# Designed miniproteins, single chains, continued (3): the designs that were tried, part 53

Each design is a single chain, and the fold is of that chain. pLDDT is the mean over its residues in the fold that is shown.

## One batch from the design tools (miniprotein)

Design m9943
Fold by ESMFold2-Fast:
Structure m9943 (fold): chain A 71 residues (1-71)
Amino acid sequence: SETRKLILKLVGLELRIIGLELDIELILKKGKEKGYLTEEEKKKIEELKKEIERLKKEIEELKEKLKELGA
């Protein structure tokens, strides 16, 4: 059951990253349509990228735990 719980958490983290990447894509699309990005939009993209990197680190730690459990 521990392996299953870690796998479900892993999937949840990967889905969260997808959501954040889609948020970045939406901001970039709106910027392209108007021909510029505001400083607030640039800051938001950098904040979203930082959160994605944090989640990627959590995923790698979780993958190591799964490897230790033979998964």
Scores: mean pLDDT 88

Design m9944
Fold by ESMFold2-Fast:
Structure m9944 (fold): chain A 58 residues (1-58)
Amino acid sequence: MQEKLDEAVAELLKKDSVTPEEVAELARKYGITPEQLAAALIRHKAPQEYIDAALSLI
Protein backbone atom coordinates (compact mmCIF):
# COMPACT_ATOMS: atom_id res chain seq x y z
CA MET A 1 0.00 0.00 0.00
CA GLN A 2 2.79 2.46 0.85
CA GLU A 3 4.43 1.88 -2.56
CA LYS A 4 1.16 2.74 -4.34
CA LEU A 5 0.85 5.97 -2.32
CA ASP A 6 4.42 7.00 -3.19
CA GLU A 7 3.87 6.26 -6.91
CA ALA A 8 0.56 8.19 -6.91
CA VAL A 9 2.27 11.22 -5.32
CA ALA A 10 5.15 11.03 -7.83
CA GLU A 11 2.74 10.85 -10.80
CA LEU A 12 0.69 13.80 -9.50
CA LEU A 13 3.79 15.95 -8.85
CA LYS A 14 4.94 15.46 -12.48
CA LYS A 15 1.97 17.63 -13.54
CA ASP A 16 2.45 21.42 -13.80
CA SER A 17 -1.09 21.90 -12.43
CA VAL A 18 -3.77 19.67 -10.92
CA THR A 19 -7.57 19.67 -10.71
CA PRO A 20 -9.75 17.83 -8.15
CA GLU A 21 -10.98 15.60 -11.01
CA GLU A 22 -7.41 14.53 -11.86
CA VAL A 23 -6.75 13.79 -8.16
CA ALA A 24 -9.94 11.68 -7.93
CA GLU A 25 -9.03 9.76 -11.12
CA LEU A 26 -5.48 9.10 -9.88
CA ALA A 27 -6.76 7.90 -6.47
CA ARG A 28 -9.14 5.49 -8.24
CA LYS A 29 -6.33 4.29 -10.56
CA TYR A 30 -4.10 3.37 -7.57
CA GLY A 31 -6.97 2.01 -5.43
CA ILE A 32 -6.49 4.59 -2.67
CA THR A 33 -8.88 7.09 -1.07
CA PRO A 34 -8.63 10.89 -1.48
CA GLU A 35 -7.92 11.04 2.29
CA GLN A 36 -4.94 8.67 1.91
CA LEU A 37 -3.64 10.64 -1.07
CA ALA A 38 -4.00 13.97 0.82
CA ALA A 39 -2.09 12.50 3.81
CA ALA A 40 0.66 11.23 1.48
CA LEU A 41 0.97 14.64 -0.22
CA ILE A 42 1.32 16.31 3.21
CA ARG A 43 3.98 13.74 4.24
CA HIS A 44 5.93 14.44 1.03
CA LYS A 45 5.62 18.23 1.61
CA ALA A 46 3.92 18.73 -1.75
CA PRO A 47 2.90 22.26 -2.87
CA GLN A 48 -0.27 23.47 -1.12
CA GLU A 49 -2.16 23.54 -4.46
CA TYR A 50 -1.93 19.72 -4.75
CA ILE A 51 -2.92 19.19 -1.11
CA ASP A 52 -5.92 21.55 -1.51
CA ALA A 53 -7.07 19.67 -4.65
CA ALA A 54 -7.05 16.36 -2.72
CA LEU A 55 -8.75 17.89 0.35
CA SER A 56 -11.52 19.36 -1.86
CA LEU A 57 -12.63 15.74 -2.54
CA ILE A 58 -13.17 15.03 1.19
Scores: mean pLDDT 78

Design m9945
Fold by ESMFold2-Fast:
Structure m9945 (fold): chain A 71 residues (1-71)
Amino acid sequence: MSREELEALADAYAEAVENGDWQTADELHRQLKAALTPEQAAALDHVDRMLREGRLTPEQYRAALRFIVDV
């Protein structure tokens, strides 16, 4: 999966969470984690927790994920 595809997946995930579409959000989150390295997955777990705690907006989450997936 390319960086652009990962960013699109992250955007779709953030939108599903914002819309309360938890079934779609769960599936997109699973796909996202499967596409990342172990180190990137650990960073994703950290930013996912921050998003869940309301410490990140969906836009900030997308920006953070871009940094995680950028090689």
Scores: mean pLDDT 76

Design m9946
Fold by ESMFold2-Fast:
Formats: C-alpha cells, structure tokens, sequence
Structure m9946 (fold): chain A 74 residues (1-74)
C-alpha cells in the first residue's frame, strides 16, 4: 500500500510539472500494485485529467468512469 501511495504522489508531482506522459505511467503503476483501491480510484481520476490536458477526451471519459466505478462500489 505505501508503494502505491508513493507512486500516486510522484504522479501528482509529474502532473504539476505538466509531464502528463510520466504522470500516466506512474498512475498506471499505482493501479497495478493496488487495483480496486482508493489509491486506484484517485489514480484513474488523475489519469482522466492528464488525458483531458493532452486532448484525448475519449480516454479522459473512460478513466473517469473507472474512477467512479471504484468510488461507487466503496
């Protein structure tokens, strides 16, 4: 769990620096370590925001739905 939380934090730092590709990579690793968790829900939400900033609105919608599916099941 601590490793997934660390990756989520590093992903947020990459996002803040506008390195959206690195942010997505770090968020993807967080999801792989802690699937269906609150960390995964936050990672999917942040991936949605990163794809929106990159102009990929279809992926942004898909990842937002993945985030909502996790939080609704909680």
Amino acid sequence: MEEAEKLLKEGREAFKNKDYQKAIELYTKAVEIAPDSQVAGEAYNNMSLAYREMGDLEKAKAYLKKSLDIFVKS
Scores: mean pLDDT 83

Design m9947
Fold by ESMFold2-Fast:
Structure m9947 (fold): chain A 57 residues (1-57)
Amino acid sequence: DLLKKAVEAILKGDDETALKYARELVEQGRYDDAEKVAEIAEKLGRTDLAEKIRSLL
Protein backbone atom coordinates (compact mmCIF):
# COMPACT_ATOMS: atom_id res chain seq x y z
CA ASP A 1 0.00 0.00 0.00
CA LEU A 2 1.33 3.42 -1.08
CA LEU A 3 0.17 5.20 2.10
CA LYS A 4 1.96 2.61 4.26
CA LYS A 5 5.19 3.04 2.25
CA ALA A 6 5.05 6.83 2.68
CA VAL A 7 4.54 6.52 6.47
CA GLU A 8 7.34 3.93 6.78
CA ALA A 9 9.69 6.31 4.92
CA ILE A 10 8.87 9.13 7.40
CA LEU A 11 9.51 6.80 10.36
CA LYS A 12 12.90 5.80 8.87
CA GLY A 13 13.87 9.46 8.37
CA ASP A 14 13.78 9.19 4.56
CA ASP A 15 11.93 12.42 3.75
CA GLU A 16 12.86 12.25 0.04
CA THR A 17 11.20 8.82 -0.37
CA ALA A 18 8.19 9.95 1.73
CA LEU A 19 7.72 12.96 -0.59
CA LYS A 20 7.97 10.69 -3.66
CA TYR A 21 5.19 8.39 -2.37
CA ALA A 22 3.05 11.38 -1.31
CA ARG A 23 3.39 12.78 -4.86
CA GLU A 24 2.26 9.41 -6.26
CA LEU A 25 -0.79 9.53 -3.94
CA VAL A 26 -1.68 12.97 -5.36
CA GLU A 27 -1.17 11.72 -8.95
CA GLN A 28 -3.64 8.89 -8.19
CA GLY A 29 -6.23 11.38 -6.84
CA ARG A 30 -5.75 10.07 -3.29
CA TYR A 31 -5.73 13.57 -1.75
CA ASP A 32 -7.06 12.44 1.66
CA ASP A 33 -4.20 9.92 1.98
CA ALA A 34 -1.60 12.53 0.94
CA GLU A 35 -3.00 14.91 3.60
CA LYS A 36 -2.67 12.11 6.22
CA VAL A 37 1.01 11.73 5.26
CA ALA A 38 1.48 15.51 5.72
CA GLU A 39 -0.25 15.40 9.15
CA ILE A 40 1.98 12.52 10.30
CA ALA A 41 5.10 14.39 9.11
CA GLU A 42 3.96 17.54 10.97
CA LYS A 43 3.27 15.61 14.22
CA LEU A 44 6.77 14.10 14.04
CA GLY A 45 8.36 17.56 13.66
CA ARG A 46 9.07 17.25 9.91
CA THR A 47 7.55 20.66 9.16
CA ASP A 48 9.39 21.18 5.84
CA LEU A 49 8.23 17.77 4.58
CA ALA A 50 4.63 18.45 5.65
CA GLU A 51 4.70 21.85 3.87
CA LYS A 52 6.11 20.28 0.67
CA ILE A 53 3.41 17.58 0.65
CA ARG A 54 0.62 20.14 1.22
CA SER A 55 2.03 22.25 -1.65
CA LEU A 56 1.12 19.30 -3.95
CA LEU A 57 -2.56 19.54 -2.90
Scores: mean pLDDT 85

Design m9948
Fold by ESMFold2-Fast:
Structure m9948 (fold): chain A 73 residues (1-73)
Amino acid sequence: MTISEEELNYEIAEALIRMALAVAKIAISNGEDVEEEIEEAKKIIEKVLSKIEDEEKREKLKKEAEERLKELE
């Protein structure tokens, strides 16, 4: 089995988005400002999504990230 560069980039992006969301959730749980943590997570997610060349995969990750950000509100 071989992972293409595109597939590897997608997996890295997915992992980074999950980490950004996890960090925000932990910070919020520790009493940090909810709005500030959500804004920082959005910033990271936007930056990560901008590195995805495949528009379909980018849209899929964006939708997943938006749903998970909504759960933090």
Scores: mean pLDDT 77

Design m9949
Fold by ESMFold2-Fast:
Structure m9949 (fold): chain A 62 residues (1-62)
Amino acid sequence: DRAKLEAERDKLEKEAEQKRKAGDLEGTARLLEESARIYEQLGEHDKAAELLQEADALRKQL
C-alpha cells in the first residue's frame, strides 16, 4: 500500500516545515525521523539517511 505511505510522508513533511518555521527544533527532529522511516519503507534509503542526519544535527542544538 505504497499510496498510503506516500500520503503519510507528504503529511509529515508538511508538519515538519511548519515546526521548522516555528523554531520547534525537537518537533522538527521527531517529524524528520518519522519521515525517514517512511522513506526506508519506500526503499529510498539515501533520502532516509539524509533526514536522519538533519534530525541528529537539530537534536545536537538542544
Scores: mean pLDDT 83

Design m9950
Fold by ESMFold2-Fast:
Structure m9950 (fold): chain A 70 residues (1-70)
Amino acid sequence: DVERSKRVHESFKKGYEQAIKGKEDEEVGKQFEEEVQKLQSTSPLSRAEGQAMLQGYQQALEELKEKEKP
């Protein structure tokens, strides 16, 4: 349980960081989307990690969008 939560949290951070990098490099964003799709189709644990990465990615995008507004 603790280990699973740790891995999910790390995946969230990874997704968040990839979104920040993806704003500067379009190729990074595309590779991230492909990796998440692979994870979601592999196993229940991999699916949870993939979802956490998506959550982190979405969170970063929302923050970036907010920073672009006055």
Scores: mean pLDDT 72

Design m9951
Fold by ESMFold2-Fast:
Structure m9951 (fold): chain A 72 residues (1-72)
Amino acid sequence: SPAAELARDFLLGRISPEDAVRRAKELGVEKEFARILAKAAQSAGITLTDEEIENLTVETVRRVREALRPPS
């Protein structure tokens, strides 16, 4: 799905949080993209709120990237 492809590119560091949010809105997949990120974040031990999933922001997307950063 477009949301899954966008999430993959984002999680691989290929696009910025700002670009990821913009692309999700352009594709009309903000909620699906947010749900994929929420599941990935939960696997890393953090939980996104329902409000954060409904209202996807650059701040939320950046927080997910930080949580999924590989250990040094």
Scores: mean pLDDT 81

Design m9952
Fold by ESMFold2-Fast:
Structure m9952 (fold): chain A 68 residues (1-68)
Amino acid sequence: SGEEKLKELYEELNKDPDFEAELVGKDTLVIKNKGDIRKLIAEALRVIGDYPDLEVSVEGDTLTVKVK
């Protein structure tokens, strides 16, 4: 399910000290970058390639991932 995929993304991205990831409800993952925004985008896009049913949006230093 989408929420299970978001949990996997959350656990993976939290391994990197440059990221702060938070699960909001069952269908939303918010990722804040503590350094270079390009690193956040590159990692998120790499992971999203494995989860085509997830939506990505970027605002400032924050990446939001939602189940479609």
Scores: mean pLDDT 75

Design m9953
Fold by ESMFold2-Fast:
Structure m9953 (fold): chain A 62 residues (1-62)
Amino acid sequence: MSEEELEERARRALEELVELYKQGKISEEQAIALIKKEFEPVNPELAKKYIEELKKKLEELK
């Protein structure tokens, strides 16, 4: 997977996890763990970036 494809995949994962959180289907901790599991082994810096964006998006929903 190219870096561009990986970043697009991370963006889609973030959006899907935010929607699942809004629906009460996952916790914040589960959403963070899913991004970390998928992206950290491939690109740790990208994983950190999207985890922080996820935290910000979930905080905006409170």
Scores: mean pLDDT 80

Design m9954
Fold by ESMFold2-Fast:
Structure m9954 (fold): chain A 61 residues (1-61)
Amino acid sequence: SDALIEALRAALAADDRERAEALFRQLTPEQLKAHPGLVAALAALIGEERARALVEEIRRR
C-alpha cells in the first residue's frame, strides 16, 4: 500500500534502522520490484549484507 511505502521512506529519512527494517519486512515481492530505490536506501542505512538478507526473505514469500 502507498501508506506502507510512505512510512518506510519516512523511517529511512529519519535513519530509524529498527522501524525501517520492520516496515521493509512488510513489503510484498511486487512492492519490492516496484521500488528498487528503497532497497538501495535500506542498504545505505543498515549495510548491503543485512539488506540483501531481508530482500531474500521477501522473495521467498
Scores: mean pLDDT 83

Design m9955
Fold by ESMFold2-Fast:
Structure m9955 (fold): chain A 77 residues (1-77)
Amino acid sequence: AMEEAVAIALAVPGVRSARAGKSRLGTFVVIDAESLEAAQAAVDALRAHPLFPNAVGIAMGEDAEGAWALVLFDDPE
C-alpha cells in the first residue's frame, strides 16, 4: 500500500522524490517535484487510484528548489 503510493507518485514526470509513512491520523505521502504542476499531477494520480479514495488532507507549496505536496489518507483503524 505505502510502496504503491510511492511508485504512483514517482511515475509522474517532474516528481523528484516521494515517501510514505504512518501518523496517528493515518497514512501520508510526501512528494517533492520540479513544479506545482508536477506536484498536482502526482496528487491527482494518487486520488484517481482505487487504493487511495479517502484523502482527508492535501497541502501543497513551493520553495526555492521546486514544489512539494502532502496527502493524508484515512486510517481505517
Scores: mean pLDDT 75

Design m9956
Fold by ESMFold2-Fast:
Structure m9956 (fold): chain A 58 residues (1-58)
Amino acid sequence: SDEEIEKLLEEMERLEREGVLAAIEGDWATVERLQAEIARLKEELAKLLSEEEFKKIF
């Protein structure tokens, strides 16, 4: 459980960093794709966390 939460948070952080780099390069198609993937990971994280813990992170 905790390991799954940690992996999801690490993956989201990686995608957010890639999104910043893509935005700097003007690759908005990649930014849109990465934001969609982050949203999906956020939904998976919400299933593993309580509503209160989720709100503390986001």
Scores: mean pLDDT 81

Design m9957
Fold by ESMFold2-Fast:
Structure m9957 (fold): chain A 58 residues (1-58)
Amino acid sequence: SELVEFQREALDFVEKIKDKEKQLKYAESLIQWLEASPYRDPELLERARKLVEELKKQ
């Protein structure tokens, strides 16, 4: 579906952000957006949550 493809592209862009502070902010925003979506990919949500946890450990 186009929505899932867009969600995946958004996560890919967030994962490429080199500024860790900005990456964390955008990752947290992406999680909220994914959780609010009527259709969410559980794998993408898990990947975003894992990214946030890894960034918080630094």
Scores: mean pLDDT 79

Design m9958
Fold by ESMFold2-Fast:
Structure m9958 (fold): chain A 60 residues (1-60)
Amino acid sequence: SLLEKLKEAVEKGDLEEVKKILLEMGISEELADKIVEGIEKYKPPADIVVEIAKRVAELE
């Protein structure tokens, strides 16, 4: 599952893998970059990142 891989990448702090997975989910590069910037700046829990990514992918 892409969502499971995303959670693992966020928990590991692997921002390159996070961006790659967001793009695989169909999220635009611009939005993926903003999500990655938010993770780096605010360090939200991985579950919150997964929920945001899921919602963004469903709206695009």
Scores: mean pLDDT 83

Design m9959
Fold by ESMFold2-Fast:
Structure m9959 (fold): chain A 66 residues (1-66)
Amino acid sequence: SEDVERMLELAERLVEEAKKSKNPFDKEVYAALIYMLLALYKRSFPDDKEGIERLEKLAEEAEKLV
């Protein structure tokens, strides 16, 4: 769906920005935004296991950068 694709693309861009940032606070903000997207996605599409798993992996990747 369009919303799934949009959320995944946004999360991927946030991970890229976190990787490029040298500021620890900015990295934390990017990670927090991805977790927010994940929480919203789980509420809207609880049965989409693939989408949830993909967003969880992106959130974990960003969190490891903090």
Scores: mean pLDDT 81

Design m9960
Fold by ESMFold2-Fast:
Structure m9960 (fold): chain A 74 residues (1-74)
Amino acid sequence: SKAAAIVTAAKLLLIGTIIDAENNLLDDEGLRKQLESAEEAVEEAKKVASEEEKKELDKLLEEAKKAVEKAIEE
């Protein structure tokens, strides 16, 4: 369904953001922009997500934010 596609896309973007941050694949500005895009995708996904999917998205977003912050810090 369209809803399932939106939720899956948000999850994949969050996972990709974590991988990019942990492996230093982007500069600080690139990581910030990718996180912003992921946050926007999560907001859209939450409009159509189940309660369990919302919890998963919140957990992944928290992990992505922490990974990006750690990657940007010296």
Scores: mean pLDDT 85

Design m9961
Fold by ESMFold2-Fast:
Structure m9961 (fold): chain A 80 residues (1-80)
Amino acid sequence: MLLSVEPTVPPVYSDGSNAAKYEAEIAADPTNATAWRNLGGAYYQQKKYGEAERAYLRALNLDPTNLQARANLLATNKKT
């Protein structure tokens, strides 16, 4: 394992991460604000704050009273 060839792989957000679980939930029900919020949380844990922000904004578009999505969006904006 001394070969230093940088593996150029697509970002692995959809396989082997919690994001894949929430993407499947969204595929089953794209109006599920909780799934969008959870997807944002998965991206946030991966330090993908832009993707997290977009997912939280989608959750708030579906349910503007979702206080958890609002709190998570505010936390993400502090990182961006």
Scores: mean pLDDT 69

Design m9962
Fold by ESMFold2-Fast:
Structure m9962 (fold): chain A 62 residues (1-62)
Amino acid sequence: SMIEELRNLIEEIKKAKTLEELKEKMKEFFKLVSQSPESEEVKKLEAEAFEISIELLNKLLS
């Protein structure tokens, strides 16, 4: 399902080791979001991805 694919992409985002990898995974995630119908579950996953990306940016820039 699209929700399962979004969750899988969040797990891949969490595994990003470089800024380039993080950027690629985030692009893939938001491309899939743009193809998804608006729903509460998608909005929660989008918020989770943003939170994770901010935390990873802080770690990768340190």
Scores: mean pLDDT 83

Design m9963
Fold by ESMFold2-Fast:
Structure m9963 (fold): chain A 80 residues (1-80)
Amino acid sequence: VEEKVKKLEEEIKKNPDDAELWAQLGLHYLKLGDFEKAREYAEKALKIDPNNGLALYVLGLVYEKLGETEKARELFGQAD
């Protein structure tokens, strides 16, 4: 997981406008339990591509962990 994060960070430096790379970085921070970074990177991905399914899914999981169930349900619905 940590090795994957470093590889994604290097790829993002080369391709900073690739929403999928930001979404993948958010997912990996979510797996590490860093919900603030997961949210930050997922929001970055959605700023580039508002329809990125992975970023919507990651944000949904973050809001679910923070107890914001209504926001989580809305985001999961958009990801489907």
Scores: mean pLDDT 81

Design m9964
Fold by ESMFold2-Fast:
Structure m9964 (fold): chain A 55 residues (1-55)
Amino acid sequence: MKLSEEEKKAIRDVLRELGREDLADAAIAAAEAMLSHGFSFEEALRVIRRGLEES
């Protein structure tokens, strides 16, 4: 499932807040994979944020 430009921007904004803009492409790919497995965008975004905060 492909993300919209607004959803990609939301992911980049979260990464910018956490100082991890270098991971933007990887985070977008992870979110798209999660959506393909039936996750919501909000759930995918929470998982990405938590992973970055714990890494």
Scores: mean pLDDT 78

Design m9965
Fold by ESMFold2-Fast:
Structure m9965 (fold): chain A 69 residues (1-69)
Amino acid sequence: SDEEIKEQTKELLKRLGEREGVEISEEEIEEAIKLSLETGNFAYGPAEWARRKGIPREVLLEVIAEFYR
């Protein structure tokens, strides 16, 4: 559902920000939610945010793996 995608997107962003020590702006959160909703994939928005911030793909994959446990 859209609600689940929004919540999962926010949680993934939060975990990525905490892991990398990066504060995430409200605009970045809103952009990530929009991208995740457009694709039906909660990881898509956070993945694009991470790419723009130069966060290694390996870090993103580790954090995403925690959501599928």
Scores: mean pLDDT 83

Design m9966
Fold by ESMFold2-Fast:
Structure m9966 (fold): chain A 80 residues (1-80)
Amino acid sequence: MKEVKIERFLTRSNAGGTAGEAEKEALKAVEKGDKVHLRFRLPSDPEDREIGLQAVERLRANLEKKAPGKVTIEVEVVED
């Protein structure tokens, strides 16, 4: 068992697509028996941050259903 770390920056224009790619990578690693640590960096702008948080919450729900207890999700807000 190995820990796979995946870090992504979510912007207003790419949040859904980037989160979807992270979900696919995480599920692939879980299938191999690895633990996954996802780290998402979000903009400090409140509106952009909300869009990013919504994408992360959809991802979290999907991963909890498909791979419960196998993925850790961390969110960081980047100060501008």
Scores: mean pLDDT 81

Design m9967
Fold by ESMFold2-Fast:
Parts: C-alpha cells; structure tokens; sequence
Structure m9967 (fold): chain A 65 residues (1-65)
C-alpha cells in the first residue's frame, strides 16, 4: 500500500520546505533525497528520515547536490 511511502515522503517534503533538501523523488518503495547543502542539520535530517523509512520497510537513498 502507498500509505507508508506517503508518510515517509511527507516527512522528506517537510525537510525540503525547511531548506534542508534540494529535492525529493519517490520511485516504487524507494525515496531519494538530495541534500541542498552539506551541513550538520541536513545530515541529521537525512539520518532521521532514514531511520523512519527503515521502520516502515522502505529504502532511502541520500545524495549530496
């Protein structure tokens, strides 16, 4: 079901609105996030999202732009 993907994607979008993620892509059961900057806060947000996605059985890919 799309529910778990939607929950993780919404969290990623929230971090994007905060200016931490440049963009977010969703493909199947995988979420890709592109960090806007290489900052401690952006890394913390990515790690938090990774832990959340893992708890939902989803894959997270993190890229530095």
Amino acid sequence: MATKIAAAALRAVAYSIEGLFEKVKVSGNEIEVYLKEDSERAREAAKELEEHAKSLGLKLKVYLT
Scores: mean pLDDT 73

Design m9968
Fold by ESMFold2-Fast:
Structure m9968 (fold): chain A 83 residues (1-83)
Amino acid sequence: SDAEVFRQVQELLGQAHLAESRGDLETARRYRERAAELAEQAGYPALARMLRGHDVAVSSEPGSTTKTLTDLESGVVDTVDFV
């Protein structure tokens, strides 16, 4: 399911971040590649490209709402700020 793929991707990104905090950039890169491969194999190539690029303007905005897997896959930009 989409939720399961998203959870596995987040788990791998968490491992990548942990490896980076240890100074192990090679291991961190492998985890990021694995997360992107998982997304791609699951049929979410747009999500996989986002993970490989990991410099998306919308997701870098403080207080912005997060996108669903469907929104990420469609490439739709819809940022909402609730006060």
Scores: mean pLDDT 63

Design m9969
Fold by ESMFold2-Fast:
Structure m9969 (fold): chain A 63 residues (1-63)
Amino acid sequence: MVEKEIEEYKKKNGLSDSTAELLLEAAKEDPELRKLIEEKGVENVPASLLTGHILRQIGDELD
């Protein structure tokens, strides 16, 4: 379900495929974030938290 929520948000906000993929990976690594997205939708998660999770995933990829 989280994949569908992220794809809908991508369509509404014009996110790139790579940004949507990073958000999906962040949601897979954080079960609480995944649950919030599934229950409330991506649009109801604070943008600062979404950006923080995406940046964390980028940091992990550098290792």
Scores: mean pLDDT 69

Design m9971
Fold by ESMFold2-Fast:
Structure m9971 (fold): chain A 99 residues (1-99)
Amino acid sequence: SRKEEITKLVLQAQFLILAALSSGYLGDTETAVESLEAAKKLLEEAKELAEDPRAKELLEEAIRLVEEAKEAVEKGDLEKAKELALEAMRLAEEAVEAE
C-alpha cells in the first residue's frame, strides 16, 4: 500500500538521520552532511507519495528541519543539529499516522 511505502521511506530517513548524528559527534562532518542530504531525499519521495494534506504539511516541515540540521552540522552546532533532527523524526512519524 502507499502508506507502507511512505512508512518504509520514513524509517530509512530516520536511520540516516541517526547515522548522521553519530558521524557528526565523531567529527565526520562530511558523512553527517551526506547522510542528512540522503534522508531529505527520502522524505521528499515520501511527500510525493502522500495524499493526505496533513501528512504533506508534516513531511514538508520535517524536510525543512533536516535542512536546518544539516546547516547546524556544517557550523559545528551539534546540540542544535540533534534537537532539529529529533523534531524532524517526530514530525515524519506523525505524517505516517496522518496518511
Scores: mean pLDDT 90

Design m9972
Fold by ESMFold2-Fast:
Structure m9972 (fold): chain A 70 residues (1-70)
Amino acid sequence: METLRVTLPDSIQVVAAALLALGTPGVESVRVTYDPEKKTATLEVVGTPEAIDELERRFRAMPGARVERV
C-alpha cells in the first residue's frame, strides 16, 4: 500500500478530493485534517500503487493543491 498526502487551501476542494478518493478502486482509507494556523486542509489517502498513481495525477490538476507521496 502507498500513502498520498494532498494539501489544499480550500475546504470545498478538500471535500471534492475526498469524494474522488473514496470513489477510486483500491483506496483503503481517507483522512482529512484541518490546519487552522495555515488555513489549509490536508487529505491523506492510503491505497494500492495503481489507485495512488491515478489520484496523484488528478489531485495535481486541482488549483492550489500540494501533492506528495509519503
Scores: mean pLDDT 80

Design m9973
Fold by ESMFold2-Fast:
Structure m9973 (fold): chain A 71 residues (1-71)
Amino acid sequence: SEFRELLLKAIGYELRGIGEYLDGNYEEAIKAYELAIEYLKKAAEVDPSKKEELEKEIEKLKKKKEEIEKE
């Protein structure tokens, strides 16, 4: 399904962001989190029943991105 494909892409980019952050690659971590957020937004549009839960995950990723940008 379109929802599943978008969600898997979001998860993949979030995991990449975590990995880049742990390696000290902050610019790449930020880019990965931005892509994860983009795919979560697309998934929320496809399945409105998951919108609230996905919006919470989007806000968590936005906070992680902003914390890296402030350092």
Scores: mean pLDDT 87

Design m9974
Fold by ESMFold2-Fast:
Structure m9974 (fold): chain A 91 residues (1-91)
Amino acid sequence: MKEEIEKLLEELEEKVRELEELARKALELGKISLGEAIGLILRAIGLLIDAKLKVEKALKEGKYEEAKKILEEAIKELEEMIKELEELLKE
C-alpha cells in the first residue's frame, strides 16, 4: 500500500516535468505567451507541493485512502493541463 503511494508520487513528479517541457516548447513555437508558460509551470509546481504536504499529513494519520485520492486528483489535473498543451502543439 505505501508502495502504491510512492509510485503515484513518482508519476506526479514525472507529470510536472512533462508539463514544464511542453510549456517550454509551446512558448518557443509562439503558441502561448511567456506569462502563460510561467503560470502553467508555477501551477504545476504548486499542485505537486500541495499534494506532497497533504499526503505526508494523511500518511502520518494512517489515512492511506485519503493520500491515494489526493495524488490521483493532482495527477488528473496535471493530465488535463498536459492534454491542452499537446493539442496546442499539434495545431
Scores: mean pLDDT 85

Design m9975
Fold by ESMFold2-Fast:
Structure m9975 (fold): chain A 89 residues (1-89)
Amino acid sequence: EKEKLEKELEELLNSLTKEELEQMLLYIDALLGKIKDKKLQEEARKFSVELGEKAEKLAQLIVKLEGKELDTEEILEIIRELIEKKLKE
């Protein structure tokens, strides 16, 4: 089950372009409350619309992972680290 969710998350992130990965990272940072700049916060909100189905898929995976004794903030931090790792590759 965990392995299946991890694979679905990896497949989702692998389906994103470098630009979409950067957009997803900013969106996650906004959800974590790490963005204090209003312009960047507005850009992050636009990305939730532009990512569309991909953002919805991410939200669904987060809900499934919460069933594994991780809170939403911990899950978002893990996803953030995975995105940063892919952007460095």
Scores: mean pLDDT 72

Design m9977
Fold by ESMFold2-Fast:
Structure m9977 (fold): chain A 58 residues (1-58)
Amino acid sequence: DAKKKKLLEEAKKLRKESEELWKQGDEAAKKGDFETASKLYKEAAELFAKSVLLEQEA
């Protein structure tokens, strides 16, 4: 099923992007930049949620 494969690949891509943003947030937090960290964590959470929805559609 080509549609299912496309949804899973998109979800995988979003999951990786979310993970990278989470890592960037952790680095900002380690430097005491909690304002930047909170923004990055929010973006990471949004991408993660979107990836979960795509996996559920597949």
Scores: mean pLDDT 85

Design m9978
Fold by ESMFold2-Fast:
Formats: C-alpha cells, structure tokens, sequence
Structure m9978 (fold): chain A 108 residues (1-108)
C-alpha cells in the first residue's frame, strides 16, 4: 500500500489538514489504518469537491466502509447546499455527525 499512503499524504497536505512535518512524524511512527482513515475524513471535510472525491476513492481502496459512508454524506451535503436544498443538506449533515460520533466513541 505505499501508493495509497502517498496519495493520502498528498491529499492531506493539499486540503490543509496536516503539515508535511506532522505526516513525516506519523509515517516514521507507523501510520495506522485508523490514522489514515481519520486523515481521509478530515481531507473530505476541509477540501474542495475534487479532494472529497479522491478521499472517497482512497477510503474505498482502503476497505474502510464507515469512512467511505461519511465521505459520501459530505459530498451529498455539499451538493444539496449548492442546489439550495437546505432540508436534504441538514439531513445529510445530521447522519454524518451521528456516524462521526459513533467512530469517536469506538476509538476512545
């Protein structure tokens, strides 16, 4: 998975969710699957639409179905907001927050 890690590193830098120094430190300490998934979700939240699509592709390649679902909801929320569909945007945002809170509870 060196190519997947490099793609995730580049995405995190471009989306502004981590510095190069933080990523080098994480890689030196052995970047876990959970840390990699966290970077992808953060990149989707902070990034543009193309960065969100790349985060989704990487989460699917990683086999992280929960992160992929969260990223899909971020994309749907942004698309609903762009269309002026505030009701759908709120529904997607709520479901996304519920899934993020479930993941945070599992990792504490």
Amino acid sequence: MPELVERARRLALEAGVATEEELERALANGLSREQLSGLLVSAALMGDREQQREALRLARELGDEKSAEIIELILKMDEALAAGDLESAQAYAQKMNDLINERLAENK
Scores: mean pLDDT 80

Design m9979
Fold by ESMFold2-Fast:
Structure m9979 (fold): chain A 70 residues (1-70)
Amino acid sequence: SEEAQKYFEKGQEAFEKGDYGTAAKYFTKSIELQPSAERYENLSKAYEKLGDDASATGYRVKALRLAREA
């Protein structure tokens, strides 16, 4: 959806500015509206930057599963 894409783009902007917490929030909102492999990958990267390796790994696994199903 257009709303999911707008939240995803806001997450990318926050990530580029180094605001990884805000990036994770926007990526999560985007996924709630429309999950995708790319959205889970970006959420995983945000958690890596936050030092939450467990969450990062979990979201990366979700991204890989969605990519396989597509």
Scores: mean pLDDT 89

Design m9980
Fold by ESMFold2-Fast:
Structure m9980 (fold): chain A 70 residues (1-70)
Amino acid sequence: SSQVQKYIDLGLQAYYNGDYEKAIQYFEKALSLDPNNVKALIGLTSAYSEMGDWQKQQQYAQQLGQVRQS
């Protein structure tokens, strides 16, 4: 939990700075520890959207939708 939150915080800092590649790396690390983490999935969806990677954006948006419906 603590380690997941640290990666989310680092990902958000990178995202806020416009470093979407770094943000993705941290959110993926958070997701590796907590596969259904809503904050990490939101972060990945948003970062890939900012990069124009619509295929990856749709992938994580779909996963986020499934988690939110549980």
Scores: mean pLDDT 87

